Designed miniproteins, single chains, continued (5). Designs and how they scored, part 57

Each design is a single chain, and the fold is of that chain. pLDDT is the mean over its residues in the fold that is shown.

## One batch from the design tools (miniprotein)

Design m17962
Fold by ESMFold2-Fast:
Structure m17962 (fold): chain A 94 residues (1-94)
Amino acid sequence: MAEEAARRAEEAAKKGDGVGAAEAAGRVARAAEEAGRRGDVEEAERAARAGERAAKAAGEATKKGLMSATEGTAAAVAGIGAAVEGRLAAERAR
């Protein structure tokens, strides 16, 4: 579920684990692709929101100095990518 992956990304970011945060965001992107293949608009939309949450968590962790700017940027970009994929998957599934 995209929601569980988003929660993992938020937890990883709070711990300063940039790699874990980026990996969790990647799982959100995969959930979005699978939802799109099934025509599951609601799950694709949830994945888009989950990606946004992952990106915000990485940004907040970077601002608090919990991870480097490089690690935080990579995790935030992964979250944004997941959000975009979720939106595109939802649009295609409609």
Scores: mean pLDDT 79

Design m17963
Fold by ESMFold2-Fast:
Structure m17963 (fold): chain A 110 residues (1-110)
Amino acid sequence: SAVEEAIAQIDGLYAFYAPDLSPEQLAKAEIARDVVVETLRANPDLSDEQRAALVATFQLVVEELLTNPDASPEEIKAKVLAALDAWGLSPETRALVNEVLDRIVARWEA
């Protein structure tokens, strides 16, 4: 299914980046993976744009963890949203990405 294909992409990205992550970064990446995968599984009717944006959100979060290890959760969220704004996402997809990032940040701060 399109959902399982998106999850496989996320799993592949996680496996690719995991060797380069510190233990703290790996824990944050696992939380980001869990939130994105949970969102994909809970919402099988997401559009192709929404699924692609969620995969991209995961990749951009992990890249920010690697490139800016001192960045706050809110700074990571802001940079990921700014990168995705360049994609010209629909308002509905933009709102979904913002909600998913808020859930990732909340779980990182718990």
Scores: mean pLDDT 88

Design m17964
Fold by ESMFold2-Fast:
Structure m17964 (fold): chain A 86 residues (1-86)
Amino acid sequence: SLLKEIEKEIEEGIKRLDEAVEAGNAEEVLKIIEETLEKIAKLIKEMEKKGELSEELQEAIENLKKKGLGYKALAGYLFLKAIEKK
């Protein structure tokens, strides 16, 4: 499922982030965050296309778009929430 793919991308991103932090590579940390958010954003967009987004998530993405933000902002929220629960 697309939800499992999002979870996998989050887990993979966290692992890569931990490795880059351990290596002291700030530039790699930023790159990993950007790549992870882009992958999650693409999966969220695919869920929207398939009509699999909840009404609340649809309203959230529409409001973000009105502010010049989008799927990456929602992806960032989901990624940070997962890091805090690790």
Scores: mean pLDDT 81

Design m17965
Fold by ESMFold2-Fast:
Formats: sequence, C-alpha cells, structure tokens
Structure m17965 (fold): chain A 85 residues (1-85)
Amino acid sequence: SMADELAALQQQIDLAVAVAEESGDLETAAQIREEGARLREALAAGDWAAAEEAAARLDELTAKVLEKASEEQIEKALAKVKAKA
C-alpha cells in the first residue's frame, strides 16, 4: 500500500539523518529531513515531477553522507533508528 511505501521511505530517511548526525554533519541531516519531507508530500499529492526532484536530491545527500561515514557510525545510526521504530 502507499502507506507501507511511505513508512519504508521514512525509515530510509531516518537512517540517512541518523548517519549524518553520527558523523557530526547536522546541516546535511537537516537537508535530508527537508528533502525527505518534500518527497513524502509530493508522493501523497501525486506530484510525480516534484517527487522525482526531491528523490534525486535525497539520493545525492544520502550518498555523500554514506561515503563520508565510518562503518561504526552507520552501525550506531541503524541501532538508533531500530530503537525508535
């Protein structure tokens, strides 16, 4: 369902935010939250053009965060997301 897809997207966004926060990149964490919210809003509204733009930005920000993050930072972020779910 769309609700299940949006929940899965939120978990991915939460993980990317948590990884950015563990690396001390609070600015990128805020940008990931903002683009994630835009993606969810666009998908809920059926605005596929806006969803595509937000998804592209989110993918870029997430890739940069994961490239910079250590394995330990990623593991800590994953544990935090699972604890909050």
Scores: mean pLDDT 83

Design m17966
Fold by ESMFold2-Fast:
Structure m17966 (fold): chain A 89 residues (1-89)
Amino acid sequence: ELEELLREAERLEQEVYEALYRLHQAVVNGDEEAFEEAKARLDRLLRELQRLAERLRPIDPERAEYVERLIEGLKRLVAGLEKKFEEKK
């Protein structure tokens, strides 16, 4: 179980990185449609990370806390990119 959860965490982290890259590109290009698509994907991935943290909690609470901190950091980063996009208008 734990090894499977750790492999899923690695996969989700990679997908989050790709989605963040696409979100950043959309901000740079002023592409509203691409921005909305990338944000929707990130929101879905953040929910998957939250579910992963819940599954890790009874097995490895320290790793669950790490994933929760990662989620909070990602939320702050996305909010920063949203501000930059709105400032460009």
Scores: mean pLDDT 82

Design m17967
Fold by ESMFold2-Fast:
Structure m17967 (fold): chain A 87 residues (1-87)
Amino acid sequence: MTAEEYKKQGEEYYKKGDYLLAAKYFSLAGEIAKKQGDNKLAAEAYKKAGDAYEKLGQTDAATVAYAESLKLEGDEEKAKELIKKAQ
């Protein structure tokens, strides 16, 4: 399965309210896209994983996902600041 297919699967679970599966599929999409050098797709996937983790009340996991998204967008300073504020 491709990164885009995993992202699509995550979006379907998110629409159904299955935020745990949505977070898992978005995280998989982000990891695969990152390994392929598609930082834009990876950043979008990690941001959506963060949104799903927020719906679950998993604040630490959401913060890590959002920070990874910001880092992949080239905003490493915002990513570091976000993690620092969550601690």
Scores: mean pLDDT 84

Design m17968
Fold by ESMFold2-Fast:
Structure m17968 (fold): chain A 66 residues (1-66)
Amino acid sequence: RNAERIALARELQAEGRLSPLEAEILIRYLEGDSVSAIARALGLSARAAFAHLLRAGQVVNEAVAE
């Protein structure tokens, strides 16, 4: 389940549809990290990390809806 979404996130990053930062945030979240922990690790505000996560989720949803 999570492995499939992580693989898709890496594929979308390779295709340029996700930025490296968006892919990293999404993968860490799918691995069980909290948004606050990800934000702290990457030097972002929790709001910025959450915004990147929402963007990454939108791109994944668009990719599976085609």
Scores: mean pLDDT 81

Design m17969
Fold by ESMFold2-Fast:
Structure m17969 (fold): chain A 88 residues (1-88)
Amino acid sequence: MSPEEVEAFLKEARERVGELLEEYKKNPSKELAVEIAYELGYLAGKFLPPEEAEELIKKALELAEKEPELREEYLALAKGVEEGLKEK
């Protein structure tokens, strides 16, 4: 990854999750957790190797079934990864 690609990643990460994470630290909510999971998934899908991104989708869907209380977060993460993969 070139210095320009690293800067692009850091800028997009800051823009997509920076404010959401700051808000979550001040007042945690289910809605913010779901949004953060989606945006983290999107970044992973866009910047990880395709094989790793696909494995992350499979793992997130598996965890959504095993941990019903976090199901929405895992489904949002998987959806984010899928959308990020389309942006490659």
Scores: mean pLDDT 81

Design m17970
Fold by ESMFold2-Fast:
Structure m17970 (fold): chain A 55 residues (1-55)
Amino acid sequence: STIDYLVNELGIHDGPTLYRIALKLYEAGLIKHPFDRVTVNLEKVPKEKVKEAYE
């Protein structure tokens, strides 16, 4: 899953980092609410787009 990718491959466990990724994905139009249900919204995004937002 996208969350397993974030946790196991990128080592992201903290809320602040997840919110930064969610904000970039919101700016890219891939999610509608950057601070609401972040984990659920990130699961719906392809891993490649999440990696781009993290970088």
Scores: mean pLDDT 70

Design m17971
Fold by ESMFold2-Fast:
Structure m17971 (fold): chain A 98 residues (1-98)
Amino acid sequence: AGPPYYGVAIQIEFDTLEESREVAEKLREVAKQAGIDEVVADAESGTILLESKDVDTLIRGLLAAKRELEQLGFRIKRVTVVSASAEDRERILAAFAA
């Protein structure tokens, strides 16, 4: 059995550490509005980790973060699903790709 939390990490392309921090804070706000339980940001790598016990909530948070990044003009370098379930991983990635 996998961990009880589902997680997805978004890594962005950025020019300055200040820009990375501002984006992380904005994504934290939109993710929490979507019902995400935990948001962990690493400004140096441009990585934001979203965690939820519910896959539908995680997908909602991920799509809200994607839309916010697109509106702000940031490029997404990588999306990584942190989950032991292949079915849940496929569902999350399919929703992001749509």
Scores: mean pLDDT 81

Design m17972
Fold by ESMFold2-Fast:
Structure m17972 (fold): chain A 91 residues (1-91)
Amino acid sequence: SLLDKLVKPNEKLLELLKSVGFKKDVATLSEVLNAIGLYATKENLVKSLDEPHLIEVGDSPLGELFEVDEIDMRDVEGIIERILKNSEIIE
């Protein structure tokens, strides 16, 4: 599965992961996706209770890192693309 793929996050992404309790320098794509969800909860980034899948990240370190103002947590492919731009793929 693509979600089992190992990546080495860059320094900024790794700092975000560590802020939600991640303790490794290497993560699966699934672990990074879960950490982004935990980060959104921790930083109260959910736009509306009617749209809990939409997170406003523009004013956050995550928004600066991914160069986006909003993330749709249902757009797993788009989030993976942003993770891969901020990571080295490990074979």
Scores: mean pLDDT 83

Design m17973
Fold by ESMFold2-Fast:
Structure m17973 (fold): chain A 81 residues (1-81)
Amino acid sequence: SLNVGLLQALELYESGQKDKALSVIDKLQKKHPKNPVVQLVREFLNNCPSKYATGAKNVLEDQGPLGAYPYLSRIVGLYCT
């Protein structure tokens, strides 16, 4: 599922496995090519420190992809370029 794949990518990034996390996101993008949450997580993985991954993962587990979107958007926009 989308949520399981997003969580897996964030868990891989949290553990320092960025290349594997990006591989998971690439597979999700093929299944959901226009999904803004998938695109935002990809930007997060490329531009943001892994220390933010735990917070992103927790919001995703609690609120799902739509709830995680504002959190990720804020972190990417304010702390990652």
Scores: mean pLDDT 82

Design m17974
Fold by ESMFold2-Fast:
Structure m17974 (fold): chain A 60 residues (1-60)
Amino acid sequence: SAAEKEAKKKKLLEEFEKNYEARLQALTEGFKNVGFDEALATRFAQAILDVEREVIERSK
């Protein structure tokens, strides 16, 4: 049902936000390890997470 899909989406978004800071840190450190500066590494990490959030929000 639409209500079940909305509840599942809400749960996915809540888990995403709960884990956001830890995942942002891990991704930023990963990019820094390949030679990017901290500002660029953070921007890449944020861009990945922004796209992932959008995918969840657009899920049916």
Scores: mean pLDDT 85

Design m17975
Fold by ESMFold2-Fast:
Formats: sequence, C-alpha cells, structure tokens
Structure m17975 (fold): chain A 86 residues (1-86)
Amino acid sequence: SVEELLERAEEILVEVSKLENDVFRNRASVEQIQAVLAKIQGYEAEMRRIVEEMKDAPEEVLLKLLLYLLMIGGSGTLLEQRIKSL
C-alpha cells in the first residue's frame, strides 16, 4: 500500500541518518566509512524502487519521496568527502 511504502521510505531515512551520525560520532576509519557507503548505496537503490512503485501516486507523495532520495544521496556524498579528508 501507499502507506506501507511511505513508512518504509521513512525507516530508510532514519537508518541512513543513524549510519551517518555513527561515522562522525565514532571517528570511523576509511574501511568503516566504505562499509557504511555500501549500505547507503543499498538504501538508495531501495528508495529508487519505492519511487518507481509509487510513480502513479499523488504529486505531493512523489515529491516527498524524491526529496528523500536526494537526502540519501547527500549523505553518500558527505561520507565520500569525509574519506578524502582522512
């Protein structure tokens, strides 16, 4: 259902946020950050599938999911920049 897919999308955002915070809080190594990036990439792929499944949903819902996808991609970019600074 639309509600179940939205709930899953929000769960993905919470998980990505936790992973990002754990990297900075724990002064993660390059190897640890690379493992987190792989997980974020998996979540980004899952979010893209949710967007595709909901392509016929109301515009407001699609815009919200696209914003979520952008936020997940932003977390990935931030962590890639963190690796380059180490």
Scores: mean pLDDT 86

Design m17976
Fold by ESMFold2-Fast:
Structure m17976 (fold): chain A 88 residues (1-88)
Amino acid sequence: SPVRERVAGLIRDHTRGVEELGTRYDDGEITERQFLEGLRGLHRRLIAGLEGLLPALEREDPEYARRVREQIANLRGIVDSLDAELRA
């Protein structure tokens, strides 16, 4: 499914971004705070990308759309946790 391939592409790009951010943190290029801010930004971008695909998913692949909505809810929970940690 072309729309499933688009979802997979967003997830691959997100995973790469997280790995690159982790490497920058491990190499001492960024602080822990900058790492957490970067993770929050990556998760927010993935949420926006997935939400943008929902209309096509609901039309073309409604069963997968349900799973993507659940993933978005989980990602929002992660962002809320990161926001709480960044406020501490």
Scores: mean pLDDT 91

Design m17977
Fold by ESMFold2-Fast:
Structure m17977 (fold): chain A 86 residues (1-86)
Amino acid sequence: SSSLEEVKKKLEEYLKRMRKLLEETKENPKDLEKKLKEAEELLKEMKELVEFVKSTTVLPEEEEKYFKEVLEEAEKLLEELKKAIE
């Protein structure tokens, strides 16, 4: 559905932003606390989006796997960002 496609696009946008935050932190370690807070908020929004989809629709197994993998990648990016600011 168009709604599911929109959710997937939004999740990909969030992931791209999280990847960019990590890249920027590695290249120039400025505004570390602000970047961490932004990444934490992005992950929160991603989790809320996935929970919303799950609450409104029974997802096919492949879609469920996709959302799980997207959240796992986002969590990994946040963990790497936390390590980069230690």
Scores: mean pLDDT 84

Design m17978
Fold by ESMFold2-Fast:
Structure m17978 (fold): chain A 83 residues (1-83)
Amino acid sequence: LLSDEEIEEIVDEVVKIVEENKDNPELMLEKIRELAEKRNVPQLLTNVLMSTALWSLENNLSPEEMRKILIESLKLMQKLLAE
C-alpha cells in the first residue's frame, strides 16, 4: 500500500505530466503509465490515475482541482483494496 506522502508525490507528478501534454492525450497517458510502473503503483490504482487524469483534462479542470480529485480517488481506492 502507498503512504499518503507517496500518493501526493505521484499525483503531483501526474498533474505535471497532464499540464505538459494537454495537446497530446495519448502521450500523456503513456507517460502516466510509465511513471506508475517506475513507482510500483498497483495496476488498479494506475487505471484510476489514467482515467481520472483524462476525465479532468476533457472537463477543463484546473491543476489544483485535478490534484484534489486524484488524491481523493487514490486514497478511496486504496482503502477498498485493503484486506
Scores: mean pLDDT 84

Design m17979
Fold by ESMFold2-Fast:
Structure m17979 (fold): chain A 101 residues (1-101)
Amino acid sequence: MVLEILKRVDELIELLKNGSEEERKKAEEELKKIEEELRKRIEELEREIARLERELAATTDEEERRRLMERLIEVGVEKSLLAMVLSLAKLELENIKKKEE
């Protein structure tokens, strides 16, 4: 998922720099959709982190605590990677806006 989104963002950035007027318009619209999708996914991951943290705080079993900690690491890594891709998409959209201003 993350690598596929990153590849698509890179392709859209290339179209924004070197594409036709029509290709640039479509690339901007798709990049905005990806930004919205990434924001929603990050919010879902933040809710999952909050849930896991609450379960970890309530859990006294060592094996269950280990499982919850491993899941927290997995979700945290995914969130961090998606946040980096989102930052890249936002930067490119801001660059387009500044050029039009």
Scores: mean pLDDT 83

Design m17980
Fold by ESMFold2-Fast:
Structure m17980 (fold): chain A 75 residues (1-75)
Amino acid sequence: MEELAQKVFDLAKELAQKPNSSKNDIEAATYLNRAAMALLKGNVQEALDYLRKALEKTEDPAIKEKIEALIKELE
């Protein structure tokens, strides 16, 4: 859980710290941070719900692919 939470947190940081982060990117990064915190608490269902919200917000195909991979790893 902790290692997986760190991966989600790193993805959130990557998305939020892009040179021209859009409002959608910042919102998606916020959901990824919440998903990582849920994983640290052991709340897998809450983490999945936040990952799905991040997936809906982001418009970056590479980030979408990474989020989809994380969802599959948790399911």
Scores: mean pLDDT 81

Design m17981
Fold by ESMFold2-Fast:
Structure m17981 (fold): chain A 72 residues (1-72)
Amino acid sequence: EKFYEDWLKKLEDYRKELEEEAQKVIDARNQSALAATTPDEAAELRKKIVEEEQKRLESRYQWKVFEDMLKR
């Protein structure tokens, strides 16, 4: 359906924006980790990067599930 296809496209665009924002945060954290002078500080920054990456993957999965449900 035309309305359904337009809706899915808007959801895809929104997801893409969220992924771009998440990637910027990850990139900033990676830069901070490289600048860290102590191993403890670097480890904390890397841990935050992993947490942010996990949030991104969870968001992608949820959007895919919603798309599949709407497709029905």
Scores: mean pLDDT 70

Design m17982
Fold by ESMFold2-Fast:
Structure m17982 (fold): chain A 112 residues (1-112)
Amino acid sequence: MPELPTFDPSASYEEQLGTLHRGVQVLYAAMETLSVEETERLIREFLEKLARDYAGNPIAEEALERLRELAEEYVAGLRATTDPAERRELRRRFVLRVAGVLVDMLDRLAAA
């Protein structure tokens, strides 16, 4: 499995954004070559790492709930199709939505 970055809630906004961007890039790059089961495991590890690193923050907990829903929809979509073009589009939409949730989370954390 590819190595996921460690998130630091005490780091600057720019540093946290950079770490999340790297995490999302690792997911996107790995997903092209991974099986559905390996993809599900990688997403689970990513979410568990976020949950640990941002533990106890209600804003992060809300973001994690939304990310879990997106992950469940994405994995269900992958299981429903064998078409490489459809799988590529599912991956693109998933990664874009994940990035949006994470940016919103960071913006709300910075404003709190």
Scores: mean pLDDT 82

Design m17983
Fold by ESMFold2-Fast:
Structure m17983 (fold): chain A 87 residues (1-87)
Amino acid sequence: MEEVGEASYVDPVTGKTVTVRVTMRDGRVVDIEFFEDGKLVPLSPERKEKLKALIDSKKPKSGQEAAEALAAHFEANGARLLALLSE
């Protein structure tokens, strides 16, 4: 079964709305996507794997819980999101 969750936060550095979409399959995170003001932000496979490692530490029960956990993490760490987007 494939589950999709979405959560949004306001980037504290840029003031833009960022939406995190997490796709889970068979209880595992299989994809993570970022949208800035509704526009898909291209992420490298290496960056996606780093984000999957972050969410794995939270042991989410659903895609929605995973998305909310990531959104909370990046809201608290705005400078870290900028580093991921600038490289």
Scores: mean pLDDT 72

Design m17984
Fold by ESMFold2-Fast:
Structure m17984 (fold): chain A 87 residues (1-87)
Amino acid sequence: MEEAERLAEEAGRAARELAEKERERDPSVTEEDVERAGERARALALKLAAESLEAARAFVEMARKQVELVDDPEAAGKVAEETGDKI
């Protein structure tokens, strides 16, 4: 159970980092949007972990990869699609 919580926290942090980087490029992204992105990622990771820790881990890896690829939206989109098919 603690592993599920840890994965959820990691997903939330990655989602907030991604949203903060988007906010630097797009002034329409608000601080509220950043917090909501983190909350949604955390909730999704917890739901995934309840069914499969492997799916939750894949989601966290995808989220972290999207932070790395924020300047390459095509590559980020492909990672998200591949992870979605896996989950």
Scores: mean pLDDT 74

Design m17985
Fold by ESMFold2-Fast:
Structure m17985 (fold): chain A 60 residues (1-60)
Amino acid sequence: SKKEEGMKAVIEAIRTVGDLIDEYIQVLKSDPDNKQKLAEVEKKMAEATKAFSERIKKIE
C-alpha cells in the first residue's frame, strides 16, 4: 500500500542518518582533529535529516 511504501522510505531514511552518525563517531575515534572530514559528515547528516523530515510529511 501507499502507506507501507512511505513507511519503508522513512525506515531507509532513519538507517541513512544512523549510518552517518556511526561514520561521524568513527572519524572522532580515529582522527578527531580532521575538521574537514567532520564538516563533510556534518553536512551529509544535515542533508539526510532534512530528507527524513520531508519523507515524514508525505505520510501525514
Scores: mean pLDDT 81

Design m17986
Fold by ESMFold2-Fast:
Structure m17986 (fold): chain A 94 residues (1-94)
Amino acid sequence: MTEEFFKMLKEAYEKGLTEDDFIAILRELGFSDETLAAVRRLFAAAAAVAAGQVLDDAQLQALVQDVRIVTEDMLRKGVATDLAKEQLEELKKL
């Protein structure tokens, strides 16, 4: 589910896990530069929401696309197959 992934990123950011720490982990796991770029955009969106910003429809559509990029790469890599599969099934319903 897109919302669950975004919630995880928001909680990680609020608990002091840095964007760079998360990117370093994903890079070591062999994720693509496109996926790393998507994760950076998701962290920026999470930071904005944590600061009280309301995302508009265009920002929400960009968020859905970025979650899809990350989820598809996770499925391909086998890193979080059950979570990634569930998120993709929810995204396909939209």
Scores: mean pLDDT 67

Design m17987
Fold by ESMFold2-Fast:
Structure m17987 (fold): chain A 63 residues (1-63)
Amino acid sequence: DKEDEELAGEIYRKLLDEMTEFSSQAREELNKKFVEQTKAKIDALREKKEQERRRELERAMES
């Protein structure tokens, strides 16, 4: 049955599209989280270093 074969092909294609979209979304979310967390940690480290640097400089100058 050619109609049955065509229908099966359409169903398979839709399933593939759904799976591809799911994988794409999962990858995008993971990438976004990774970038955000990495940036936040780098920013926190920079802030800590800057704070320590200013504190040490102020203590060294002992106004």
Scores: mean pLDDT 75

Design m17988
Fold by ESMFold2-Fast:
Structure m17988 (fold): chain A 88 residues (1-88)
Amino acid sequence: TRQQVVSQHNQRLDDLHTQMRRIDQMSRSVLDDRSYQQVRGELDRISGRLLFTQTLVKSGMITLDEAQQRFNEADDQLRRIRDRVLSS
């Protein structure tokens, strides 16, 4: 149902924000200042896109399916960033 999808979206947003905080903390600990600033910039762009996606869903400008695709894209981007940081 729509209510179940909305609840799943809220859980996914919380999970994505938790992943971003963990990547930020890890990056700050293991990367030099320049590399950390690059990761920080990537995380800020993902965060901004997630906030924009949430706004579009609340205003009815995009479908729940479109929002789910954008969350999946963010998850893939965060996984790639994490893997890059761990390989540093």
Scores: mean pLDDT 84

Design m17989
Fold by ESMFold2-Fast:
Structure m17989 (fold): chain A 80 residues (1-80)
Amino acid sequence: SLDELISQLSPLAQRILRLMAERDLTQVSVGGLAEALGVSPSAVSRALRELVALGLARRVGEGVYELTPLGQAVAQRLAE
């Protein structure tokens, strides 16, 4: 279920998904998220790797990630 996936996410991973849903973004950079959220690039990279491990995101370039369809569904649930 989406709720089970959400319960496995760190607070920062949840913040990233909410931000992406609120700004209607499907693709983000580590640097852009670090600046927008006021956290380190290392913290963002770890949170994005959590999303990849759960099938919610995929890496599409150096420091660039894209939400999967499942990731988009979870992000929309969090933005409610």
Scores: mean pLDDT 88

Design m17990
Fold by ESMFold2-Fast:
Structure m17990 (fold): chain A 87 residues (1-87)
Amino acid sequence: MGAMSEEAREAAERGIEAGLEGVRLGKSSEGIAAGIAGALIGIGAGAQAHLYAKAGKLSEEIEEEALRDGRAGYEVGERGVELGRES
């Protein structure tokens, strides 16, 4: 099983947490929207990594893609927190 799929899940989980925190802090529509987007990207990345891990051994490219998607979810969620704090 690919170690990167586990890293992608952790990144996705952090993205979900950051996104939800952005929604909690958000008082502007942009802050709330960014928080929701971060959480959804994190959820999607986590689900994708989980399905690929269950389907068998991941190729290196698929493992890297899942990790990249998880990290992207975290970055968007973190931006949601920033916008929520500024709201």
Scores: mean pLDDT 61

Design m17991
Fold by ESMFold2-Fast:
Structure m17991 (fold): chain A 91 residues (1-91)
Amino acid sequence: SSKVKELQEKNIELVEELERAALEYVERHAEELGKESGLSPEEVIELARERLEARRKEAIEMIKKQTDLELLEKIREGNEEALRELREALA
């Protein structure tokens, strides 16, 4: 249905925004995160980029296969909440 496609597209947009915001957070805190994990700041950023890209790809594929409107709406709500929290942490 058109509602399924609309919610899938909205969720894909949110997942892409979450990846960008999460990577920015890691870039800002790379030195501190590196000390905790025994990695250089550059290694922390590279690992985060790879993990976030993999998670985004997996989430997008899952969203594309999901046709349940109630589940898509709950995914949207969860993604919007996560993005809000992450943006607040970046402010």
Scores: mean pLDDT 88

Design m17992
Fold by ESMFold2-Fast:
Structure m17992 (fold): chain A 93 residues (1-93)
Amino acid sequence: MEVEEFLRKAIETLRGLAEKASPEARRVLQRAIDTLEAALDYLRKTGDVEKALQIAIDSLEDAAREAEKLGETPVADTLRKIAEQFRELLEKL
């Protein structure tokens, strides 16, 4: 339940960033959003918290690397912070 809420909040945060982002950064953010929504759906169907968190972390880190290559440092930093929060949740399991 708590991990599901964190996934939902991350998705909403990324949607807010996408509205303010350049078209290129918006594309990166949309792919991360789509993967987080898939991770949330996977969690709901399987109850596999560890795998759902790992999918989310990997997606956020990939998006952060791509945003950094685009020169979108604030977007990359936000994506990394969310990934770190998900890693902390994974470590507490």
Scores: mean pLDDT 85

Design m17993
Fold by ESMFold2-Fast:
Structure m17993 (fold): chain A 100 residues (1-100)
Amino acid sequence: SAAEEVKKAALELHEAGQELLNLIKNKASKEEQLEKLDKVIKAAEKTAEALKKLGVPKEEIIELLKSEFEKFIEQMKEAGAEESFLEEAEKKFKELIEKV
C-alpha cells in the first residue's frame, strides 16, 4: 500500500540519518560523511515521492522536510559536525526542497 511505502521510506531515512550521526560522532573521514549524506538525501527524496503517491499536498511535504532538516542540522551540530560539512548539508537540503 502507499502507506506502507511511506513507512518503509521513512524508516530508511531514519536509519541513514542515524548512520550519518554515528560517522560524525566517530570523526569518520569527510569523504565517508559526504557519501552517507548523499544516502540521506536520496532517502529523503524517496520519502517525498512516497508522500506524493499517498496524496499529501506538495506544500505539506515541503513544510515537513524543512522541519525535519532543521532538526537534523541541529543533531549534526550536537554530534560535532564541522562547519564546512554543515554548510554542504544545508545546501543539499535546500536543493532537495526546491525539487519537490
Scores: mean pLDDT 88

Design m17994
Fold by ESMFold2-Fast:
Structure m17994 (fold): chain A 60 residues (1-60)
Amino acid sequence: GEERKLILTAIGLKLRAIGLLFQLEIKQKKGVPISEEEKQAIIDEAQRLFDEADRLLKKA
């Protein structure tokens, strides 16, 4: 029911966050120039998605 829906949504948010961090890692390994501000913005967005997922999991 509702618990399953919250868990699946949380999993999706965590996968999205992991995808952002993985893309950042690949860019860094390829030597693509990225500013500290751009890097921090990606990290902050990933953290926001993880926090939203954890909030949903606490309600499940």
Scores: mean pLDDT 86

Design m17995
Fold by ESMFold2-Fast:
Structure m17995 (fold): chain A 95 residues (1-95)
Amino acid sequence: VLDNEELQVIARVLLDNDKDKDGTIDYEEFKEILKNSEEIKRILGVKKVSDKLAKKLFDYFDKDKDGKISYEELLSIILSKDLEPLVLSEEDLEE
C-alpha cells in the first residue's frame, strides 16, 4: 500500500520532471519519469517499474481519465492530507 507521503513524493517527482512544460504529463512521459527515478523505485520496492505498475499509478493520478495528468491534479495530490491509499498487488509489482 502506498501511503499519503509516498504518493506525494511521486507527485513531486512527476511535477519536477515535466519536460514538455505544457502543464500536462502524458502516459509515455509518465512511464519514462517512473522508470528513471531511483527514489520512486525505492518507494515502490522494485528494481524496475513494469508497464503494469506504471499504468496502475497513471490511472490513480489521472483523476479526469483524459489520458493526461495535469499540474492541477499533481498539486491536488501534493497538498492533500487525506489521499485514497493505492493498494499494489504482487502482480502489479512484477518485473
Scores: mean pLDDT 72

